# Designs tried in a protein design run: designed miniproteins, single chains, continued (4). Part 33

Each design is a single chain, and the fold is of that chain. pLDDT is the mean over its residues in the fold that is shown.

## One batch from the design tools (miniprotein)

Design m13121
Fold by ESMFold2-Fast:
Structure m13121 (fold): chain A 71 residues (1-71)
Amino acid sequence: VPDYLYLVSATVAPERVDEAEERAREAGAVAVGGDRETGAVYALFDTREKAERAAEALREAGATGVSVRRV
């Protein structure tokens, strides 16, 4: 079992934060968070593959500043 998590971070329109969090959960996130005032969204994944899939979904939803990193 990998001892590392992968953090996906992005900015979406504030009204789209809930949708972005749900897309991350659908991609297999172990944890998600967001700020409806700023549009910031964060998701943690147990595999890089799931993290990259979530990043693609966030870009499809119009997110900016989409990044994936191991933590």
Scores: mean pLDDT 78

Design m13122
Fold by ESMFold2-Fast:
Structure m13122 (fold): chain A 90 residues (1-90)
Amino acid sequence: MKEITFEYKAKTPEEAVNAAKALLSEVEHAIATHPDVDKIKGILKYAPTAKNEVAEKGINDYLERAKKLAEQAGAEFEFKIEVDESLVPR
């Protein structure tokens, strides 16, 4: 099974949204360059301080778009959002 995994870390709400946007772009590129991919996995780890309702909506929008794109290409999409307390800035 051909599986591609992308991992991102974010310390601020802006970095978290940008990570989700980057994941969408990576999924688009992976599908274009690996048409035989079976599964695409995305992991976003962020500091508790990066959690924000506006950012959360943006993250979910990019992740839903990535999921639809992967599914349209015949690939399974799995994503995980993890809070990583070790990433707290300062």
Scores: mean pLDDT 77

Design m13123
Fold by ESMFold2-Fast:
Structure m13123 (fold): chain A 78 residues (1-78)
Amino acid sequence: MSPAQQRAMLLAEAVIELSTDEEVRELAREILERVPEMDDAEAKAAAVRLMNAVGEKESDETFDRIVDAFSLRANELL
C-alpha cells in the first residue's frame, strides 16, 4: 500500500471516529473500503473529496479535531 493510500485510510478512519454527520461517515467508509483498489492519484482525490465534505457538513471545532487526529496518525508517512 502506497503512502497516498495509507494517508487516505488514516483520514477516513479519523472521520469515521470523530464526524457527527452520517453522510460524511458513509463517504469515509466507502473510501476506506475502496482505497486498496485505488492508485495514488485516486487516493489523493478521495482524501480531498472527504476533507471538502467534512468542511461543508461539520463545525470548525470538529473539522480541527479531525485534521489534528489525521496529522498525528499520518506523521510517519510524511
Scores: mean pLDDT 82

Design m13124
Fold by ESMFold2-Fast:
Structure m13124 (fold): chain A 69 residues (1-69)
Amino acid sequence: SLEDEKLAAKLLYEQMVADPSEEGKERVKQGAEDALKLGGISEETAKRFIEAADNLEEVKKVYEEVMKK
């Protein structure tokens, strides 16, 4: 659902804010893949988080766009 997608996006963004290290970036990438496998986010949203994960500002943009749906 859209509510599940917003929750997943929030958790991915908060995870990146809590740990912006290289390990934190990899956890966001893995988290997006896991959320996709569990049906929590769309394939497009998962791809955007994975592509953005190297930059906190880009992750924030993806999160904000999902929250505005």
Scores: mean pLDDT 84

Design m13125
Fold by ESMFold2-Fast:
Structure m13125 (fold): chain A 71 residues (1-71)
Amino acid sequence: MTPEQQLVIQLAEKIADTIVNIREQNPQLSDEELDKLLREMVDQVARTFGLTPEQKEYLLRLARELRNQRL
C-alpha cells in the first residue's frame, strides 16, 4: 500500500465515523442530508490535502462504503 493510499483510507474512516456520530445525535436527518454532509467533508478534505481528482473519487466511494457498513 502506498503512503497516499493509506492517507486516503485514514481520511475516509474519519469522515465515515463523523457521519455516523452525526446520525446518532441527529436521528431525524435524512439519508440525503447525511450524504450531502459527507460530500462536503470530502470536498474540504480533498482541498486541504491537495488530493487529485482520482484520489478524491476514491475517498468519496470509500467514505460512503464505510458509512453504510457502520450505520
Scores: mean pLDDT 85

Design m13126
Fold by ESMFold2-Fast:
Structure m13126 (fold): chain A 61 residues (1-61)
Amino acid sequence: SMEEEALEKLKELAAIMLEAGVPKERVLHAVISLLRLEYPDLPEEKFEEIVKELEEFIESL
């Protein structure tokens, strides 16, 4: 689905940024900003679901 594709891409980007030494707070802000920019028509409920998954993923690393 579009949500699954968005989540996978942003998780990959987050992992790359974290490996490069970018602080978790900046990584989270960047991937949330990109999610809104690349998927502007994503329903708010789905946006919030993906953001929560990204927050949990980044905090787990």
Scores: mean pLDDT 84

Design m13127
Fold by ESMFold2-Fast:
Structure m13127 (fold): chain A 94 residues (1-94)
Amino acid sequence: NLSKEQLEKLAEELAKAAAKLRELRRSQPTPSDALTHALNLTEILLQELKDAIENDEPVDKEVLKKSVDAVVAAMGEVDPELAAELRERLYEII
């Protein structure tokens, strides 16, 4: 199980990624489906982590890794460099 400090650091990194994706969406007159999907997955995972932190719920490391991999894969369709950087930062915390 991940510590509360690890969950808080993961939430911080996902919040930064979500902010960058929202900025990309605002810069596009018609956002791509891939961008919308990546942002949605990132925001869902961020909310799940925030809820787990607030409710002191245990988070399984392997389940979280699968969710992270899904977010990174979706982000890679939009911005491969951002996806690679996020994966590296998240995996350093896990």
Scores: mean pLDDT 85

Design m13128
Fold by ESMFold2-Fast:
Structure m13128 (fold): chain A 58 residues (1-58)
Amino acid sequence: MEKWAKATQAAINMQDPSKAEEGKAQLEEVPEVGDLLRKTAEIVAKMNEKFKKAEAEK
């Protein structure tokens, strides 16, 4: 959980262009979460697709 929290914060930082480089460095501090990050990206993409569908239904 704690390592996951670090990865999540790094991902949030990467969303900000000014902190993208810092976020990537933080991700490298937790190499074992690289797999979790890929899984998270896939889930986010899936959620975005579902959200687009919900928006279209309105």
Scores: mean pLDDT 68

Design m13129
Fold by ESMFold2-Fast:
Structure m13129 (fold): chain A 68 residues (1-68)
Amino acid sequence: SESQQLLEEATQLISQSSPDDVAEALQRVQPLRDQSEQARSDGDYARSRALGVEAVRVMIDTLRARLE
């Protein structure tokens, strides 16, 4: 699935990135992660999933920019 491919790509980029770059990427996606968790708490699982996917995508973009 697209979500699985994104997670695999994020995992690969994390393994290639410095701990500092990973920490910065995690801080950058924190608002999306918080929104995803809030949506889950509200019972909106579709929105929670969409926000989770967006967080992974932003993390990929952030780490790629550091490696390229």
Scores: mean pLDDT 82

Design m13130
Fold by ESMFold2-Fast:
Structure m13130 (fold): chain A 64 residues (1-64)
Amino acid sequence: GDAVLERIRQGLVAAGMSEADAERFVEEARRLGASVEVVERAALLMALGASVDEAIAYLRRHAP
């Protein structure tokens, strides 16, 4: 739910992502109704060097 998305947003900002990019990522995840597992995988891709646009593309590919 929303609590998980807010925790992920905070983690992305703490890891050095801009507030705008972190908000864009979690808003797309919320809009798409992405599962927690899909959102966590996309966040992990960014931790491994993927761009926010690549992570959003991952969310869109795995949306229900």
Scores: mean pLDDT 83

Design m13131
Fold by ESMFold2-Fast:
Structure m13131 (fold): chain A 98 residues (1-98)
Amino acid sequence: SASERLAAQIQAIIDELKLHEVEPSVEKVQEFIDELDKRLNLKGTTFSALDFDGDGTVTIRQLYAALSNSPTLLPERLIEFLEKAYEKEPNGVLKVQD
């Protein structure tokens, strides 16, 4: 399923970006989103795969809210990483499109 494919790519990206070893930041969350978009070949539609509005930008708050409604979609470690990034930059904005 699309959800299983998304979960598998998320796990691979967490490992490659070493999200357990790096300090949480909006910049690192942006790197994660960019890599996910590239791997799923979504061409700026990564947020559509997560059932977002696709406004070209998403706040850290919106991303975290989506995770709380779909906890099985993302591993607990990524949820914690996003929460810490949100705590540092609560008004942080992520770009989906170039």
Scores: mean pLDDT 68

Design m13132
Fold by ESMFold2-Fast:
Structure m13132 (fold): chain A 91 residues (1-91)
Amino acid sequence: MLKIAGEGRALFAASVLASVLRSKGIEVELYGAREVGPNDSYGKSLSDEELQELIELAKSFAPSEVELVESAEKIEGADIYIDGTGKVTEL
């Protein structure tokens, strides 16, 4: 099982990746971090409304529930991490 995490707006990109991997028979857990790191190009954490909109978009591509955490540091052992700038870190 792979753990995929997306910070802020990168949650949508993470959900699309999760959907593609699940379509290939790979088990994926999807995590969303509300707070963005200090290198976020948008320089802003998501509002509750923006977060809810992204969750609904994520669910449309990855129908399983999204596990929400306050910050990326609360995600245990993510295999794929997409930060708020869209940068993908290694497995």
Scores: mean pLDDT 64

Design m13133
Fold by ESMFold2-Fast:
Structure m13133 (fold): chain A 65 residues (1-65)
Amino acid sequence: MMLLNEEEIEKLAKKLKLSLNKTRAMVVLYEYEKGKIKLPEGAKEALIKVFGEDAVERVEKALNE
């Protein structure tokens, strides 16, 4: 299954007004919740603590705009 490419991540970062690194981390959470990737134990919880429980919904909304 295809992950987002760098150009898509750059556009998403502009929409979310976040750094590229923070946007990549949020995209990793989004791809995990969609079942596209595996995360190490505790990584999901760490990302939710940093970005909030709405991080996946924020990425999804930005991708649909």
Scores: mean pLDDT 75

Design m13134
Fold by ESMFold2-Fast:
Structure m13134 (fold): chain A 74 residues (1-74)
Amino acid sequence: EEEKLIEEALKAFREYVDVLSKDPDNPEALERAAEPLQKITEILKKLSDNPEAVKKLNEKGRELGREYAARRRA
């Protein structure tokens, strides 16, 4: 259950970054990016009572962030 929430948050984060990277000047794309952001916020609120799950989410999110940073440096 917590593992599923963490994976959903990571998926939403990937969708958020992908939408903003492809077409940041499109109003519809910006609105579409709001949905993944809301999902991330809701999942974090659900996990707030479980510090261990929040830690795992932060660790995986940090790894994903490093991957995107590495691609940007190409």
Scores: mean pLDDT 73

Design m13135
Fold by ESMFold2-Fast:
Structure m13135 (fold): chain A 65 residues (1-65)
Amino acid sequence: DEKVKEAILKEVKEAQKKGWSMDELVERVRQLVKELTGQEISKAEARKLMMEVMLEESRKRVAAY
């Protein structure tokens, strides 16, 4: 869902600014997904989702040519 991806991207950017570890960010993303969708996901799934969101944002920049 686009809203979930946007929320994850905001958390990733803030975490990078604050110098959070990957493990801390993954835990935050897992909680965020549960709050927004009601789905409980594993840390591995949260990490995968976070990486996918970052990749989509990178691809979007290229498409904006």
Scores: mean pLDDT 75

Design m13136
Fold by ESMFold2-Fast:
Structure m13136 (fold): chain A 90 residues (1-90)
Amino acid sequence: ISDAQLAAFREALEALRATPGVTLTLEGNNVIVDVSDDPAARAAAEAQLARLSEIPGVHVLKSGNTYIISLSSDAEVREKLLPVMEELSA
């Protein structure tokens, strides 16, 4: 993970957290992203989730209004990204 990728990860999570109608919850190596039925909130969330999916070792799964940001089991990815997820999600 490059410094630019780490910065992009942090910025995308901060943007999600700042979006009205978006809730982030940390569960293990996953962040559960719950998005309200507001089309603007969904559009904003989808834009940030697309940015997150570009980062190596970051996977985004979609189910209705809920998204799951998952980290690979790669120790290097988890060591760099999990602390950011813990800081920005609870």
Scores: mean pLDDT 80

Design m13137
Fold by ESMFold2-Fast:
Structure m13137 (fold): chain A 107 residues (1-107)
Amino acid sequence: AAEAARRELGDIVDEIIKKLKEKGYSNEEIAEFYRDFARLLIAHGEDPEKADELLDEIAKKYGLSPETKERIRALLDALTPVQKANLATAFAIRAAGYELEAELEKK
């Protein structure tokens, strides 16, 4: 169950990134999305009420549908603390990669 929730959340994030790229989001903006989502994952493990506020901010900032937002909320509740920490780390690493690509494109 928890592993299925982890895979589904990964798929949803990948779909969001694809849509943001199709909308012309830069590598710097994609990096910001991954940082925002990593913050959400960390907050959900420590303070679920603050995590709800961060999810609302992410949905508004990146134009997520209400259905996508509610599905993310449900999946976050299904993840273990270890899975949340591991995903936050993975997303922070992906953010750093996109930041590096953005800097390389300036030259």
Scores: mean pLDDT 84

Design m13138
Fold by ESMFold2-Fast:
Structure m13138 (fold): chain A 71 residues (1-71)
Amino acid sequence: LSPEVRAAIDDIVNVYLETGDFESAVRMLKTLAEHHGVDLDKLVDYAVELLRKRGRFEDAEKLEEEFKKFK
């Protein structure tokens, strides 16, 4: 992923942590994926890794479960 996409994912993750709105987080990641021509799966995987690295394991699991609804 490009540095610009990674920075945008970091911003989305920060919003998710503040609001707990994982549905909106996945929608924002989908828009980012479409804008940059990247697979949504890759953006979600990176966001989940970011949350796990920050010790937010429950939030990471909730984000993954919300993403499954988009399959």
Scores: mean pLDDT 79

Design m13139
Fold by ESMFold2-Fast:
Structure m13139 (fold): chain A 100 residues (1-100)
Amino acid sequence: MDDLIRRFNSLVRQEIANGNRAMIHVMGNDVLNYFNSYDQSNGGMPDNVSVTFQQYARDNPRIFAGMIRIMIDTANRVGAPQQIVDTLRSILNTIDSRIS
């Protein structure tokens, strides 16, 4: 899984550098809302979706697959570049091949 986490981190880093930080933030929030209920009235939003993602990705490949599926759905909904969707699908297919 470390190789897939590295690929995902490279995608996130590249898209932030490309000016797509807002899109990455939306994807992270959709994942957080699905797996962890967070009350935004609580006076702070977790700014580190990457830590939560990496923690679950290592410990549970099925949760990692679920997170990537949510990100693909969000990417399609917000009109993200096809290359982002393709990279996420490549990661998902590789996770699924390893847990079968």
Scores: mean pLDDT 69

Design m13140
Fold by ESMFold2-Fast:
Structure m13140 (fold): chain A 78 residues (1-78)
Amino acid sequence: DKEKEEKLEKVVAEYLPKAEATPANDAEANEELMNEMFLKMAEILNKKVVEVDASTPAAEMFARMEANPDEIYVRAKP
């Protein structure tokens, strides 16, 4: 679906400069930006949002997203 792909690209384009402006050592601010991005992506893709533990590795989140294509994963606040 090209329309959904274009909307996802716009979300990434919006959040990339925000992520670059956020200090790398500000874990809470970076987590908040990732959660906002994933929530917008979930809305575009009409997927169920599932919270995962803050300590969940990114590789595990990707594996779970591949196993559950109807779900999108966001980290709980630490």
Scores: mean pLDDT 70

Design m13141
Fold by ESMFold2-Fast:
Structure m13141 (fold): chain A 69 residues (1-69)
Amino acid sequence: MLYTSRVYARTVEAARAALRAARTVPGVVSVSILRDPQTGQYVVTITARTRQQALEARRRALEAVRRAE
């Protein structure tokens, strides 16, 4: 089973920072960025092999968003 988490960013710069940070976790299998045309927000979707890796990737992504904004 794969574990998915999402991180929201207001800017494409912050979304890209989150994607790069999430990819540093070895168990992450995919990271994608999508822009919601209705809200203008960027959604960073992180998929990992274990729940613990998904939580760590989300934590790193959130820290990257906070630092970029």
Scores: mean pLDDT 83

Design m13142
Fold by ESMFold2-Fast:
Structure m13142 (fold): chain A 102 residues (1-102)
Amino acid sequence: MKYVATVFFTAVSKEDAEKALIAGVEAAKETGAEVTATNNKTGETYKLKSEEDARKAAEGLEAGDEISVNVVADSKEKAEAVGKAVIDASKGPSSMLVSEAS
């Protein structure tokens, strides 16, 4: 069974967004989760496998830009752990929803 954690956060700076996405990548490596980030301003979606992918996803982001992060994991606990890492690293407003993958 797969679980999806969807994190929404508002960047307070490009550096804040990079730090949040990098935290997600590191937690994903630890758990085996798959992470994608969508820049809601442009609609561009990035698969995050490395810190370089996280920096690319944060490129062009400014204060007030919204990012969606989707985490797919083999357990709810793993999905929540990766989503929480993104939230804890983000300085702006953030929220998380966790569901079973349909």
Scores: mean pLDDT 84

Design m13143
Fold by ESMFold2-Fast:
Structure m13143 (fold): chain A 92 residues (1-92)
Amino acid sequence: MPAGTVTDVSVTPATAKVGEAVTVTARATDAAGAGIPAVVLVLDENGEAVGAATSGADGVVSVTFVPTKAGNYTAVVIAEGDSASKSFTVTA
């Protein structure tokens, strides 16, 4: 079945620190290249949600959050037929 595709999962800044704003962006598209709805969740090392956002029909999703703890975080992007994740580290 032609599934949607999640692409361009990025975390900015490249070096994340406690107290600095971190932005996660992604895009979801269908087989024709049109945007589809997507959800992004940012989870800390304990699986606690620290940020979430839902895209519009353009498939672009973005969430900005300020980490309060150092550790390993995971951004999970979910669209119809596909998901992607990107792990990143926040330092003190």
Scores: mean pLDDT 78

Design m13144
Fold by ESMFold2-Fast:
Structure m13144 (fold): chain A 107 residues (1-107)
Amino acid sequence: SVVEKLKEKVEADPSNALLWDLLGDAYFLEGKYEEAVKAYKKALEIAEEKGLKARAYYGLGKALEKLGREEEAVEAFQKAEEILGAPISKYKLAPKEEILAVLEKIG
């Protein structure tokens, strides 16, 4: 599975914030929302680049929304908008095809 491949990649490079963000997206696609929250939070602990931070906050908000944690979801969405100065409607989670393309590129 895509989740299994990403788990192997984050174990090999646990400081790679992009891999943690993609692992969150992969968990979200499988309906594993609590695991997605954990992965996005790991990405946010490591990420330095504004775009990646905004993506991870957006993903975190979507996963929290699915868990019925509405207040925390709103806070995550607000953080995403504040970081880039861009409305949340511009954001989307990475589709499976994008995740697979990144995995192919990095080996």
Scores: mean pLDDT 81

Design m13145
Fold by ESMFold2-Fast:
Structure m13145 (fold): chain A 55 residues (1-55)
Amino acid sequence: SEALRAQLEAARDAALAQLRDDMRARGVPEAEIQEQLDRVRAFLDKREAARLAAA
């Protein structure tokens, strides 16, 4: 359902924001935080594409 997809997308965004905040709290440089978040987003997008292709 559209509502469920929107909720899952919001949860993903919230989780990524928490990961960013955690890395900042640990003193990770902003450039490295951005690189790691970009890698995580790419990984999640690839997994979603694979699930859709398997359907």
Scores: mean pLDDT 82

Design m13146
Fold by ESMFold2-Fast:
Structure m13146 (fold): chain A 86 residues (1-86)
Amino acid sequence: SKEQARRELEAMNEAFNTFFRELAELGERLARELGLSGADAVGAVWAGLVAAADALVAGASREEALEVGRRAVEEAMLERRRKRLE
């Protein structure tokens, strides 16, 4: 139905807005903790958003998808930290 399709789209938009906010806050915090730039945080957040979106499409819950996104942000930031120490 049109009502169901509309609710699904609104729910998807709300999920992506939540993912962006949560992952951006994590990326900013990790940039401060690890001595990385805002550009490093932006790249890591994009990786996290892609991972969260892929998990959601694969049938994960929103909570599970957000956790996948958080791990991807953390891994990306740690990798960027390692490269700057080399």
Scores: mean pLDDT 85

Design m13147
Fold by ESMFold2-Fast:
Structure m13147 (fold): chain A 64 residues (1-64)
Amino acid sequence: MEKKREVMKKLIAEINRIRKQTTDPEERLKAIREVAEKLKKEYPEFKDMIDLTLKLYELHLQRQ
């Protein structure tokens, strides 16, 4: 539980940081994808969860 929560917390924090630092949707998506790929390399056991979170944020950012 702790490791999963830590990984998700880091991913969400990075997404929020990127959203505050850039207003361009394309640059935002690119940066979020880069963070997700880095986390998947560090925590491959949570790849599916990271991919799902990334997909949900991509859909949210494109519609907002």
Scores: mean pLDDT 76

Design m13148
Fold by ESMFold2-Fast:
Structure m13148 (fold): chain A 88 residues (1-88)
Amino acid sequence: MAELRAQDAANIRASLPGAEADVKKDIEEAKKTKTPEAIQRASNDSVAIGVLAAAAEWVGDHETAARLRALYNEAKKEIDKIIEEVKK
């Protein structure tokens, strides 16, 4: 179990820069196009980040979990703003 936990923690940490880049890219696309497809893509990215945060916490990487939770909360706020703009 220890070796698997170490590898899982490493994989989660390694995925953080890519997850951050992907969600930022998809949020910017949603801001530009304001299409349901672009908004859904950004929302899917935020959900994936939330899952990674829970996984990081489970493997005991509380620092990475906190970083992922912060990213999730920021992404959710930006997506919610886009949805409010589209509804008006």
Scores: mean pLDDT 80

Design m13149
Fold by ESMFold2-Fast:
Structure m13149 (fold): chain A 74 residues (1-74)
Amino acid sequence: SLEERARALLEQARAALRAGDRATALKHVEEAVELAKQLPEPEPIFKEAVLLYQELGRDDLAREVGEEARKLLE
């Protein structure tokens, strides 16, 4: 499913980040966010993506995803 694929991408992003491969981690988080936009309940994926973007120093992307998550609650 798209949810399983998004979850797998977030796990791969965490693995890449632990290995010091920030570029690969960033790519996988971006892919997970794109898939999450097509999910009925994307909120859990968006929340994890925000935390990973913050860890990657991409506050710009964290804010963007945070706004998408916020709109889902309104």
Scores: mean pLDDT 84

Design m13150
Fold by ESMFold2-Fast:
Structure m13150 (fold): chain A 70 residues (1-70)
Amino acid sequence: ELERLRRMLEIMIELGEEVSKLVLNSLEEAKEQRKKLMERLGIDESILDDKAAAQALYEKLEAVYEELLK
């Protein structure tokens, strides 16, 4: 339950770290890779830049995960 939710959040954090590592290698290449990765995951670029939108995304993930557990 709670531990499974934590695992989901860990995956989101790990994904963010992967994007950050890509940015450190090459600014232009990182922009393209970040955009492609976000498109594949269905994440809008504004979500990463807008803290309120990022918070709303986490709340939606929590709700979806709890529904899947039922």
Scores: mean pLDDT 60

Design m13151
Fold by ESMFold2-Fast:
Parts: sequence; C-alpha cells; structure tokens
Structure m13151 (fold): chain A 69 residues (1-69)
Amino acid sequence: SSIEEELRKKRQEIARRIARLLRVIGADIEIELYADDEERRRRAEEERAEALAELEPEDQARLERDLAR
C-alpha cells in the first residue's frame, strides 16, 4: 500500500506541474493575441513572468530552452 500511496502522490505532483506549465503557455498565447493592445499585452507579460517563477527549476530551465529560438 505504501507504493500505491506514493504513486498517487506522484500523479498529483505531475498534475500540479502540468497546470503550472499550462499557465505559462496560456500567458504566451495571450501575449500573441493582444500584440496590438499594449495594456493587455503588458498584463499577460506580467502574468507570464509570475507563472514562470512558480515553476520547478527543472521545468523552468526546460521551457526556457525549448522556447529559445
């Protein structure tokens, strides 16, 4: 039962990490959608920076590498 509980906790942690990553991606989409709206774009940029800072260090580094063109 201890391994079953550990797997459940790991699934919950993965789900939370995915939710945080989706928050960053959502902000990236908003930045593009509101490219011609300075106020909305600025808010989306602030939201992206905040969401990025809440990521696990490994997820942040991977996302930054994958988005660097």
Scores: mean pLDDT 80

Design m13152
Fold by ESMFold2-Fast:
Structure m13152 (fold): chain A 75 residues (1-75)
Amino acid sequence: SVLEELKKKQSELVKQATEDIKAGKRDELRARYAPELEKEMKDFYDLLNNKTVEEIREYLKKHKPELYKAFEELG
């Protein structure tokens, strides 16, 4: 499904972002990837905006543990 593809792409982008941040490329990464993430993930973010942060965390923790870990590492 589109949602599962977006989740997988988000997980991959967040993992890459985490690696680039650890390598000291935080500012370059934010400028480069934030607009692309918003553009490609708009439908997913619209869905997530209808849930509480706790519900989103529980969902990711249960169904997408890699994305949950990457999300926690980023912020």
Scores: mean pLDDT 60

Design m13153
Fold by ESMFold2-Fast:
Structure m13153 (fold): chain A 57 residues (1-57)
Amino acid sequence: SLEDMKRELLEAGVVSPAELKAMSPETIMQLYQRYRNDDPAHLANFEQTIKEALAQG
């Protein structure tokens, strides 16, 4: 479920609670897919992009 994805991303340290609240369900699903595919470089780049977007939006 979406709630399971949120919990796993928080536990893994991929997102903060504040970032998670600002993300759409689609963004959460994309992050979870990258996390599950065990591609740390692509996950790190995507996570950084999200942080920058939230900071500038």
Scores: mean pLDDT 72

Design m13154
Fold by ESMFold2-Fast:
Structure m13154 (fold): chain A 103 residues (1-103)
Amino acid sequence: MELSPAEKKANEVLEKIYKKVREKVAELKKDPSLTEEEIAEAVAEVAEEVTRELIPDLDREAQEILLELERLHIEEARRDPGMSKVTLAAHEAILKVIEEALE
């Protein structure tokens, strides 16, 4: 099935958020003095900031699609026993901001 314009925009924004999160994880992992918990906290902050910046650029339909997509991603992440605390913290931060924006 062909993606709607709203679905395309939601996916593009989510990919941008994940890219920024991955870049921050890579940056922080270069510092061997940081614990996984400290990395998780810093990555969650970046995920929250980037999501708040990008979500207003979406119309309501695209925002609702973004919420549904991230809910699915966090459920998949929680089911993966190999999922890192850092990745899970990032998904939880993203979901929180999306839910707050759609109140």
Scores: mean pLDDT 84

Design m13155
Fold by ESMFold2-Fast:
Structure m13155 (fold): chain A 71 residues (1-71)
Amino acid sequence: DLEKVKERIKKELENIIKNGNEEAKKYAQKGLEEKDPAKMQEYGVLALGEQGGVSEEVKKKFEEEKKKLEA
């Protein structure tokens, strides 16, 4: 379900907006404004890169969602 995948990505981006640094929040906000799940995922990866210290669980969830979008 592509809609469910989008919801999971949105939740991860929202978490970055709450807890990330200013650059990470900027990328996460752009991701939330995207309608294309592949672009949302790209902005999420950029946001995680700017945070540096995000948890391995968050990174793993993002990688799993990327695989579902590319299937």
Scores: mean pLDDT 72

Design m13156
Fold by ESMFold2-Fast:
Structure m13156 (fold): chain A 104 residues (1-104)
Amino acid sequence: KKEEIDKLIEEIIKELTELAKLLIKEHKDLLKGIGLALRLIGMAIDLEFSKSSSNEELKKLLEKIKQDLLDLKAELEKEGASQSILDKIDEIISKIDKILELLK
């Protein structure tokens, strides 16, 4: 389970970084795109440091990141973001849900 969790964390970090790059490149408001990208990079950094954390601390961090991503998705949908960006957020949330299930 720990090896599977660590692998999913690495995949989430990679996908958050990819999403951050897409938001900088494709968001209609460049400064807002940069701000959102910095939030995603912050999430990736928190997850990297969480590799040495307890399961309870990791669970709290993942629940927070999931909520922040759901809020981001809702905001981007209102702004008419591409389906590819929305799908990428859903992929990341799906991986978070897999880790949360493993931590039950």
Scores: mean pLDDT 84

